# Designed miniproteins, single chains, continued (3), part 50

Each design is a single chain, and the fold is of that chain. pLDDT is the mean over its residues in the fold that is shown.

## One batch from the design tools (miniprotein)

Design m9832
Fold by ESMFold2-Fast:
Structure m9832 (fold): chain A 85 residues (1-85)
Amino acid sequence: KAMELLGEGSEAFNNKDYETAIKHYEKAIELDPNFAYAWLNLGKAYMAQKDYEKAMEYFDKAIELGSGNLKYEAEENKELAEKLK
């Protein structure tokens, strides 16, 4: 289930296993391409790997699909990625 994969990805992310986190988030998106939280977290994982270009791409997708607090968080993270690039 997409939500379960999001949780597994977040656990890997917290352990700084960003490669495994990315794989779980990619599977979550494959199951539910409109899952804005999975796009946001995929962007955050690429941020942690310092791949700011990919991070911004995924934050744009989270902004497109998200609303309220999620959209705000994606916008803030995108601005941070642009500054660190």
Scores: mean pLDDT 88

Design m9833
Fold by ESMFold2-Fast:
Structure m9833 (fold): chain A 62 residues (1-62)
Amino acid sequence: GSLLEEVAKHEMGLSDEQLEIIKRVVEENPDLSLEEQARIVSEKTGLSVKTAKGALSAIRKS
């Protein structure tokens, strides 16, 4: 895994399951905007849309 993903996971308090869901949403929905991906992540993980956007931004730059 990317060092940036591990740092984001630690700083945001993400579980392994939440990180895996975020990666899957990016992989399955590459044509969606950050805002649209954040909504899907929020629905699947229970994270706020704001937290989901932060995590997605970090992962998408990795």
Scores: mean pLDDT 76

Design m9834
Fold by ESMFold2-Fast:
Structure m9834 (fold): chain A 81 residues (1-81)
Amino acid sequence: LTPEQEAEIEVALAEIEVAVAKLTYRRHGPAALPDLIAVLERAIARLKELEEKYPDNKTIRQALADFEAELARARQELAAA
């Protein structure tokens, strides 16, 4: 694997972690929302590091955009509770 391909695997692992946190939120409701936010914040921080190394990688950019949108939604839901 090239270092860039390893970075894409890290993106896939972050996507799995976020998906698990989203499933937990769907099953347990608003009480799980802070944990979902924490998972999204960690995933975004890691993907930003990868974006700095591979700024033209579309997989990293798309995942970052998706996670930032999810984080914004989760924060809005927490504020509305």
Scores: mean pLDDT 87

Design m9835
Fold by ESMFold2-Fast:
Structure m9835 (fold): chain A 76 residues (1-76)
Amino acid sequence: SEEFLKKVKEKVEEILAQMRAARSPEELDVLRALGLIVLSVGILTAERNGDKETVEELKKLQDEFLAEADRILAAM
């Protein structure tokens, strides 16, 4: 559902904001792990519900999340 996708996106954006404010690689690793848990549960939930559009959007968000995590780590 659009509402479910919106809630997952909002939570991931909260985590990204915390990652951008992280002062150590260890803090970043914990936040990255939390974001991946949120995304993985979101994708599995959408797949179980047959919501293919939400699955594709969340997979795209996961790729963007991982790329940003790598960028933040490289800048530390």
Scores: mean pLDDT 88

Design m9836
Fold by ESMFold2-Fast:
Structure m9836 (fold): chain A 74 residues (1-74)
Amino acid sequence: SAAEQAALDHLDRLEAWVNANPVVSEEEKAEVTRLVDRAKAAIEAGDREAFARAMAELSRRLAAIVARQRAAAA
């Protein structure tokens, strides 16, 4: 569906953004990739609860990365 494709495209863009960030460690990049893979698997399975959990964890990780970028730029 268009909604599923949009979600997959969004996840790909988030992963690319994290991988391009110099303040993100290799361990954190691996963790984000794992969460993206989990979210994609949930979309494929139609598991809305698993998708919501993966997105919540991903959102928390992204917020921490953004906060560190802001601190590094100050």
Scores: mean pLDDT 85

Design m9837
Fold by ESMFold2-Fast:
Structure m9837 (fold): chain A 115 residues (1-115)
Amino acid sequence: SEVERLVGRFLALVAEAFRILSEIIAATTDPEVRAELERLLIELAELTQRVQEAAAAGDLEALVREVREIIEVIDEIIRLLKEINYPDKAAVEELEKIREEMERILRELEALLER
């Protein structure tokens, strides 16, 4: 279905965000920054499970809500990295591109919800 296609694309973007964030955490020496990034990684994992559960249940309203919450977590990660002036600017730019692609998928899911 169209929903299954969009969910598959979204979960692939989440997997890429996990990879980037894990690499950033591994490179982070500040224990307070590392702890905050680890908290955001856990929140991202929990929301990813909720996306999968909503998709399996066919609950499009819940799916849209959980996708929106994941985008908010990605926004928090990007904000934190910019605040600390994170040296790997390419990693931050890659997360911003992932966020833009996630937002496009959210708009497509919201359009299906309004049918």
Scores: mean pLDDT 90

Design m9838
Fold by ESMFold2-Fast:
Structure m9838 (fold): chain A 66 residues (1-66)
Amino acid sequence: SMMEELAEKIVEYKETLSAADALKAIQELLERNKLSEEEVKELAKYIEEKYGDKDSATAVLVASKL
């Protein structure tokens, strides 16, 4: 699914990039996929529930407001 693919990329960005580069990459990913505010919240919840990764979930919410 789109949510699963986006979640995997976001977790990978957080594992492989610096904090600043990860936030920029996440922001660009959200913009390219034209996620609504509601879809961003659903993506963050999916990451937290499936990966147990509150840090990546929080990064999605932060990046969406840049």
Scores: mean pLDDT 85

Design m9839
Fold by ESMFold2-Fast:
Structure m9839 (fold): chain A 116 residues (1-116)
Amino acid sequence: MLELVESGGGTFKEGSSVTLTGSIKGEVEEVVRFSWWRQKEGEPLRFVASISSDGKTSYAPEVEGRVTISVDKEKSTVTLNMSDLKVEDTAVYYEVALLKSGRLVFGEGVKLTVVE
């Protein structure tokens, strides 16, 4: 069974940087893609970034150039590095794994609050 746990949230100032870390436990070999999604209060869940098992990355247009997704297989982590934080980046962020079966596994979520 695959378990995802996010960390690195909290309250940050606008213009600063944050690293959100998703820890991975279990059958990582079954994962074809890791992604980060976010949900703002009163809004639907939205895509942020993804990285495939072959290392190919994809980013949502609104965050492109400000965020980088990476995988460290030795540490069993997926990181989302966000620079030049905006108040609009305030959301709950979820690590998501797409399995070879087509099933999605979500982490529990980590809250990021950006203040001026």
Scores: mean pLDDT 86

Design m9840
Fold by ESMFold2-Fast:
Structure m9840 (fold): chain A 89 residues (1-89)
Amino acid sequence: MEKAKELLEKANKLLEEGNIAYSRGDYERAVKLYEQAIKLYEEALKLGHPDAKLNLATAYLNLARVYEKMGDKEKAEEAWKKAQELIAE
């Protein structure tokens, strides 16, 4: 549980940094930070952290939004679908 909490806290920080990059129009940096957050959320989910699934879905929604801004509709739709699959169950 302690390891899962540490991964979640690190992922939350990366998600926040990604949101700041997005707000500044640095979409390439935002993608990188969101992808790093997603990897840590996936590991926290694997370790059984109860908040990891919702936070992972949020990270995918943010990734979809930045891909939409970059004009990559296919990647945006893929990320949105992953977020929906996480919250549908």
Scores: mean pLDDT 87

Design m9841
Fold by ESMFold2-Fast:
Structure m9841 (fold): chain A 58 residues (1-58)
Amino acid sequence: ELEERKARLKELIRAYNAKHPELDFTDEEIESIIKVAERTNPGAALDGLIAELERILA
C-alpha cells in the first residue's frame, strides 16, 4: 500500500515535469521528495501530494 503510493507519486511528478520541462526534476530529487513525505507523515503526506498533483495535471 505505502509502496504503491510512492510509485504513484513518482509517476505523477514525472508527468508534471514532462508538461513543465523548465522544472527539470531528476530521479534523485523525486526520491528526496518522497523521503521527506515519509518522514513527516507517510500516509497523509503522500496522499496529499498525490491529490495535489492530480488536480494540477487535470
Scores: mean pLDDT 74

Design m9842
Fold by ESMFold2-Fast:
Structure m9842 (fold): chain A 79 residues (1-79)
Amino acid sequence: MEEEIRELGKKAREAYEKGDLVEAAEYLEKIGELLRQSGDYIGAAIAYEEAARFYEEAGDYEKAKRLREKAQEVLQEMR
């Protein structure tokens, strides 16, 4: 899982450097899902918020809203 997150983070950075905000957001969303599954709710929420920001910058406001809702949901699951 840590290796998968590291690889996805590298791909997200490469996509961002190429100006592909949607692809970068997709990798960040996957990172958020893996972090949530591992119980890292803070990390998952941060990844979802970063993905939402990139979708918003790309003009995909519906996906940005969905990911911000996921971030809030994850934080509500914290103890």
Scores: mean pLDDT 84

Design m9844
Fold by ESMFold2-Fast:
Structure m9844 (fold): chain A 67 residues (1-67)
Amino acid sequence: VKERAEELLKEIEKLIEEIKKLNPEIAKLVEEKLKEIKELLKEDPEKALREAEFLLAKVKKALELLK
């Protein structure tokens, strides 16, 4: 669970670099959420996994909208 969450967080970090090129403000919001999930991972890995999956889906959606 924890290892899976860490993998998803790394994938989100890579996508943040793409978002920064298109919209730095959105990238900043995603970075703040990523930081929150990293803290959550220390306390509740299962909840962190669910939050990471949700954030990844939102980031992919945002990239589609930004094109």
Scores: mean pLDDT 78

Design m9845
Fold by ESMFold2-Fast:
Structure m9845 (fold): chain A 68 residues (1-68)
Amino acid sequence: SVKDKLEELKAELNKDPRLKAELVGDDTLVIESSGSVEYMIGLALRIIGDYPELDVKIEGNKIIVTGK
């Protein structure tokens, strides 16, 4: 399910000290980053590539991941 994929992604990303990922409800993962804009764009592209059923948006220092 989308939730299971978001939980797996959350666990992976929280291992990086530049990132804080939190699941909001069952369908949204919010990733707060202390990295550069270039780092965030690279991470967003990686997520889309690895999880083609997920949508990704960048809002300031946060990356918002949802199901399509």
Scores: mean pLDDT 83

Design m9846
Fold by ESMFold2-Fast:
Structure m9846 (fold): chain A 72 residues (1-72)
Amino acid sequence: MKAIEDAVESLRKDIEELKKLGLISEEEAELALRALELAREAQLSGEVTEEARELHEELLREQHEQFQQELA
């Protein structure tokens, strides 16, 4: 558990640094952080790893659709 939390924390900091440097947009950073959170939840639960992957894909699909609707 702790090793996973440490890895997640390191990745979260990397995403925040990329955002601070202006290398990624705020939306891209938010998507990455959400994906990381879903992966963490899956690892902590163990049983829901497959569902977490499905939710990650569903989240990305819905966010893409929402973005398209905003442009419409």
Scores: mean pLDDT 68

Design m9847
Fold by ESMFold2-Fast:
Structure m9847 (fold): chain A 61 residues (1-61)
Amino acid sequence: SAEEAAKKAAEAYRAGDTGAAVKYAGEAQRLLMEEGLSPEEAAERLAELSGDKRVGDFARS
């Protein structure tokens, strides 16, 4: 799920695994967009679900 992917992205980022963080952030954004969110809305929602604004920034970059 998008929430699960967002949490995995945050955990990977805190562990210093930037590659895994970007991968899971991208998966969460894709799942949220499949639910009908725009790319911007998906990035904002990803930041909320992960509890880390930087995870949302990965989806935007």
Scores: mean pLDDT 74

Design m9848
Fold by ESMFold2-Fast:
Structure m9848 (fold): chain A 85 residues (1-85)
Amino acid sequence: MMPERALEAAREAARAALEDESASLAAAIAAALSAIGAAFAAELGDAEGARRSGEAAARAAEAGGGRRGAAAAREAGRAAEEAAE
């Protein structure tokens, strides 16, 4: 299965994190990279890696105060996990 949904969700999560004015730049970048990592794990068929990267993205966004980024990162992690299966 093509991980198109996971990639789209990861792009939206990365964008939301970087555009979230309440988040620190370092936290936003960490969240964006972890969300993209979840999409790559999905492409490799690594459902556990996709879940872990999605959770890391959500935690990074929340630590930076990025509420919008955190919500998008959780959805990206879910989509990546589903795509990996």
Scores: mean pLDDT 68

Design m9849
Fold by ESMFold2-Fast:
Structure m9849 (fold): chain A 57 residues (1-57)
Amino acid sequence: SEADIEPLAKQLLDPDPLVVLRAAGELGKIGGEKAREAIDKIPDEKRRAFALSFLEP
């Protein structure tokens, strides 16, 4: 839930692509403003864009 957003956002910076994929998927399931804001704070452009794609239809 919302309490998981911060740890999931940190996992988006993990060197393991499977950890990044799982974190992006979980953030997408949580959705909403807080998940989007946490993703927007990610300094890596590619990882930020990847995670944002899970918030789309």
Scores: mean pLDDT 78

Design m9850
Fold by ESMFold2-Fast:
Structure m9850 (fold): chain A 70 residues (1-70)
Amino acid sequence: SERFRLWAAADAARAAAEAAGDEKAVKYAQMSIEHALAGDVEAARRYLELAKEASPEAARAADQAFATLD
């Protein structure tokens, strides 16, 4: 499920951003999670990309989550 993949990647990105102390990346990752849960795959993807741009730790975590899922 694309919704599940985006949710999992966004959750991983949020955790990594929180550990790094990057409040902007945490906010974007949380928005990605909310949109994924609402079924808005396009918005979820856009917010995940913003989180990845804001934090290299978030980007690495999201990419690892995608690699693990498929």
Scores: mean pLDDT 86

Design m9851
Fold by ESMFold2-Fast:
Structure m9851 (fold): chain A 100 residues (1-100)
Amino acid sequence: PVTVTVTPRELSPEEKERRLRELRRRLEEAVRKAIEIVRKDPNSLELRREANQLLLDAEAEAKREVAEIFPGDKEVHDRWEAEIEELRARWAREVEEIEK
C-alpha cells in the first residue's frame, strides 16, 4: 500500500458556493421537519423537545461545515449565524401559531 498524506483540500469558489446552497437547503428541511413533528401532536412536550433537538443538531452541523469550508472567514460565519437566527425565529413563530 502506498502511504498517502491527507492534505486539506481547498475548494474552488464554485464548490464553496454550491456547498453553502446545500447547507441552506438542509437547514430549511430541518425547520420543515421540526414543524411537522410539532404538528403531529401540538400538546406533546416530548415532540417539541424532539423537534428542538433536531434544529440544534442541524445548526451545530451547519456551523461546523461552514468553519470547514471557510476557515477563519468571520464575515461568512457571521452571515451564517444570522441566517440560523432567522430560521430559529421562524420556528418560534410557527410553534406559537400551532399552540392556538
Scores: mean pLDDT 76

Design m9852
Fold by ESMFold2-Fast:
Structure m9852 (fold): chain A 61 residues (1-61)
Amino acid sequence: EELLRRLAEFYGIPEEAVRKIFEYFKENPNPSDEEIEKLAKELGIPKEVVYRIWNHYKSLL
């Protein structure tokens, strides 16, 4: 969707990475910091960026 594309461009990451982050937090509403760090490593992006995208996801709830 348009939001995923905009976030991908803003953070300089693939749109697929943004989509995977949104799907992850949809299924895991209260993940631990360790789980977020593992997701960041799997996607090859900074943990800080994962947290920022999570905040965007929470704004949609």
Scores: mean pLDDT 81

Design m9853
Fold by ESMFold2-Fast:
Structure m9853 (fold): chain A 83 residues (1-83)
Amino acid sequence: SEKKELLKITSEGFRLLSDGVGAYVELKRVSRDEEVKEKAEKLLEEAGKYVAEGMRNPEKAEEYLKKAEEKVREIRELAEEAK
């Protein structure tokens, strides 16, 4: 069912964005570097755009969600490096 697939994509996308926001909040807690924070904000925006693209193009959702996950991972790496 296309509806069931869209719900799965939406759920996975929401989880990724939630993880990304959490990583960004952690980065703000450990870093006072405005350039690093700006980079993380851009990565979070890019992750959001990839999630939206996956929802618009369900046949390519796996590719777009992987790209979103990579952006979220980069935010987590910035937070770990800032410790």
Scores: mean pLDDT 85

Design m9854
Fold by ESMFold2-Fast:
Structure m9854 (fold): chain A 61 residues (1-61)
Amino acid sequence: MRRYYVVVTPEAAARVAEIVSAHGGYQIDENEQAVVFRAPLDAAAVEELRATPGVLMIVEA
């Protein structure tokens, strides 16, 4: 399982936090424009997050 940074809009943060926490991830940062999470994710979780409205970026850590 690889580690990723997930950058999302503030409006999507609650939904993404639910997915990320299920994989042992957590919030790293927050500002007016974005919330950043770090999580170990498998391919299926990455695909789910990419399909989630408000996910701006997923970057391998």
Scores: mean pLDDT 84

Design m9855
Fold by ESMFold2-Fast:
Structure m9855 (fold): chain A 65 residues (1-65)
Amino acid sequence: SEIEELAQKAIEALKKGDIEKAAEYLRELLKLLGQDEETIEEGVKRIKEGHLEHFILILEEVLKL
């Protein structure tokens, strides 16, 4: 699944401390889930500001699907 692949890549990037790469994979994942551009950009912004809980919540919801 492309969704699972993107979620896994985001987790691996986060483990490496590559927040920019993790945010990029999250952007692609949210696009695939049909989220609008404003919602995607707000989510990416919050992650880059250090709100990792928001990132974890999104990945958890995706992995439930």
Scores: mean pLDDT 76

Design m9856
Fold by ESMFold2-Fast:
Structure m9856 (fold): chain A 110 residues (1-110)
Amino acid sequence: EKVKANELIRKGLEALEKGDYDTAIKYFEEALRLDPENADAHLNLGRAYYKKGEFEKAKEHYEKAIKIDPDNPEAWRNLAEVYEKLGDTEKAESYRQKADEIEARERAQI
């Protein structure tokens, strides 16, 4: 199941890089059907929705990614960007600070 989900995520990422956001969404949705608690699938599904300008859907999936994996600074930065697009600059700033804090810990360890 997870191996198959990871293959679908890779195909979705290739579609996302090519700007084929609808194809990317389909691959990430299939990955989540096989592995519903996959943080990478939620993160990348959020990215695809963000690229389409569907900010509320992007927010939902970034929030799920963070709930599954709270130590991924990319998810926090992406959530901040969505809140900025939705006009919530206060939350955007808070989530950017959270991402910076996680990255600072990673740099201190590596």
Scores: mean pLDDT 86

Design m9857
Fold by ESMFold2-Fast:
Structure m9857 (fold): chain A 88 residues (1-88)
Amino acid sequence: MSPLERMEARIDELIANKASPEEILAALRELLAEMVAEGLSPEEIRAVAVRALAKIHEYAETLPPEERAKYLAAANEFAAEVGAVIAA
């Protein structure tokens, strides 16, 4: 399974199970660590991260403003962590 397919399967399962923003962030952190351990390029990591962020934003847009803000905060935290990893 490709890193992109793993991300999509894992995030889709979490969304289907109404996972919390912190559960989604934890899963994204695990995926990021897996990609780094596998030796993926910064470009490949960025591509997977951009797709993950798009999925979270699409889901967040279906939610009330208060809940949306929590998921967007988790997405922003993940984006910052990806930026730090690929800059190192």
Scores: mean pLDDT 84

Design m9858
Fold by ESMFold2-Fast:
Structure m9858 (fold): chain A 55 residues (1-55)
Amino acid sequence: SMEELEKKIQELTKKLKEISREYRRAVAAGDVERARELLDEMIKISKEIKKLQKE
């Protein structure tokens, strides 16, 4: 249903927001490896959100 899609998008958006916060902390700390991992996760979630928005 559309409501279930909206709920899933909201959950993914919340997760993306949290990871973005962690990413900024990793960058500030100079943790290049951690920042790279978090960036990859953000890209993955962003693609998933875009896919769901097309449904």
Scores: mean pLDDT 86

Design m9859
Fold by ESMFold2-Fast:
Structure m9859 (fold): chain A 67 residues (1-67)
Amino acid sequence: SDEDHEKIVNISQASGIKGGPESASKSSQHMKDLIDKANSGDKKAKDELDKLDSDAKKVIDDHNKKL
């Protein structure tokens, strides 16, 4: 979904801010796995994905405020 795509972008961008391109790539892969698990009914995966997206938005917002 568009919402899931935005979560991938947010978490990948935040990981890139913290650890660079390799970190962003690894985070994107992990998030795709979490989305697949959440779509299969794994509530823990869904909760983790939502937390990662929330944390990522805070990282991005904080980074942008320092520009």
Scores: mean pLDDT 75

Design m9860
Fold by ESMFold2-Fast:
Structure m9860 (fold): chain A 94 residues (1-94)
Amino acid sequence: SAALEEVKKLAKETAEKILSILPEELKPEGERLYEKFLEEVEKAKSIDEVLEATDKFLSEVYMRLLEAGDLETAKKVAEIGKEFREKVLEILKK
């Protein structure tokens, strides 16, 4: 469906944006989480499955940033996640 493909594209763009702001020390772990996320998004057959994969990626990255004490980047990840959710709602209203 057009909505499913739009949400998949948005999810991938959201994850790429998060990877771009990660500190160098967390980039290898972030890239590993991103690879798992991509596999789940590519095989997703519903919007709910894309949202589940995206939430898992966001949560894991957020927790790693908190563990590292990078509260500023953790806040940015949370803001990016909120923007993703708002854009998904706009797609679903079409």
Scores: mean pLDDT 89

Design m9861
Fold by ESMFold2-Fast:
Structure m9861 (fold): chain A 73 residues (1-73)
Amino acid sequence: SAEEIKKKLEEVEKLLKEMEENGEVTPEKVQRIAELLLEVAEKLGLPEEVKKKVEDGTPQDLREVAELIRKKI
């Protein structure tokens, strides 16, 4: 549902903000963001290029995917 997608994006935003503002870049946070973004991307039918960007796992790529999804909802 749209509400579930919004909740997942809110969790992603919180984790991205912690990484970007506080420098708290951990494998656990990166993995959690990736899992949430992949679930949302699959529900929205986004192309494989989005999934590959998430798999690269850089904070910048994760931010770019989150913003792309946010623009579509």
Scores: mean pLDDT 80

Design m9863
Fold by ESMFold2-Fast:
Structure m9863 (fold): chain A 69 residues (1-69)
Amino acid sequence: MSKEELERHLRELERQVEEAERRGGDPEHIEKAREYLEKAREALRRGDTEKAEEYLREAERHVEEAHRS
C-alpha cells in the first residue's frame, strides 16, 4: 500500500472510531484503536509505510471489535 493510500485509510479509520464512540461502542477497543491510529500516524511521518500498514490493520481490528462487544 502506498503512503497516500495509507493516509487515506488512516482518515477513514479515524471517522469509524468517532462513529463507534458516538454509538456507544466498547471503550477499551475504541481506546486501543486510537492508540494504533496514533502509532500509524507517527510511522507515516517517519516514512515507515510497513509499520503504518501494520498499525492500521490493528486499529481496524479494534474498531470491528468495538461494534461487536
Scores: mean pLDDT 83

Design m9864
Fold by ESMFold2-Fast:
Structure m9864 (fold): chain A 77 residues (1-77)
Amino acid sequence: NAVETALKEVERLKEEAEEAAKAGDKEKLEEVIRKLETLRESVERHRPVLDPEEAEEVLKRIEEAIELAKEKLKEVE
């Protein structure tokens, strides 16, 4: 299930961002942001074969995770 896999990946990356922020690891936070952006692009590419509501929910969660990681990156600086 691609949607479930994407949601699990979002949660994993959110945890990585939290740990990177606590460690002051700016490079790791930037890596997490890139991974989330890659995941967003992958979901958007597969959008025509996904349920529209499920795709929208996953994309929303990815966007929220990216914004959170970017906020953490600003706090580390």
Scores: mean pLDDT 82

Design m9865
Fold by ESMFold2-Fast:
Structure m9865 (fold): chain A 65 residues (1-65)
Amino acid sequence: MDEAIGQAGALIYRKAGKSPLEATQLASEIAELLEKGASVEEITEYLVKAGVPEEVAREAAEIAA
């Protein structure tokens, strides 16, 4: 869902202190993970490893799913 992926990226940019480029890259990775059947928990873990705070990562994963 293009809108949900965009909202997840905007949240990462706004709340995680990522640059627009980093937020766009993370949003693209979320889209790829969802296409591969990744769960909200798996997406959350990926974002935390990428330096997104856990609460923001979970919110972004839930928006994108």
Scores: mean pLDDT 81

Design m9866
Fold by ESMFold2-Fast:
Parts: C-alpha cells; sequence; structure tokens
Structure m9866 (fold): chain A 60 residues (1-60)
C-alpha cells in the first residue's frame, strides 16, 4: 500500500542519514536511492524532491 511504501521510504532515509554520518557514504547513498524509488512509487513528490537534493549533496 501507499502507507507501507512511505513507512519503508522513511526508514531507508533515516538509515541512509545514519550511514552518511558514520562516514559510510556509499552505503548511505544506496539507502537514499532505495528511499527515493519508494517515495516516487508512493507519489510522495515533496519527499522525493528532498531525497534527490540529499543525494546530489552526498554525490558532489
Amino acid sequence: SKEELLKEAAKLGLEGARLALEGRVEEGIAKYREALELAEKAGAEVAAEALRRALEALEA
């Protein structure tokens, strides 16, 4: 369901942030990419935009 996709996206986004803060940037990027895919499937465009900006910052 859309709710389940949003909950999983939020969980993956938090995991990505934790990994990036630990210096595990590549693993954090992978989690953020998974979170973005789920946010897009859920139609959560504001969340998807935030995740894209976070990915751009980490990959720069």
Scores: mean pLDDT 85

Design m9867
Fold by ESMFold2-Fast:
Structure m9867 (fold): chain A 70 residues (1-70)
Amino acid sequence: SVEEIQAQIKALLEQMRALTEERKALEKNGDLTPEKAAELRAQLLALTEQISDLEVELRKKLGRKMVTPL
């Protein structure tokens, strides 16, 4: 459902925000190791890809109902 997809996107965005805040805190304190940076980057990329896929599905579901045929 549209609501289910929106809930999934919201959950992934919250995870992405948490990882971004963790990375910024480590970077600000000079504690961001190359290993930790790579780990966080991989997690952020995976979340971004999942969100992008869900946004495509959401647009397809909404676009089918809202697009006027020309």
Scores: mean pLDDT 78

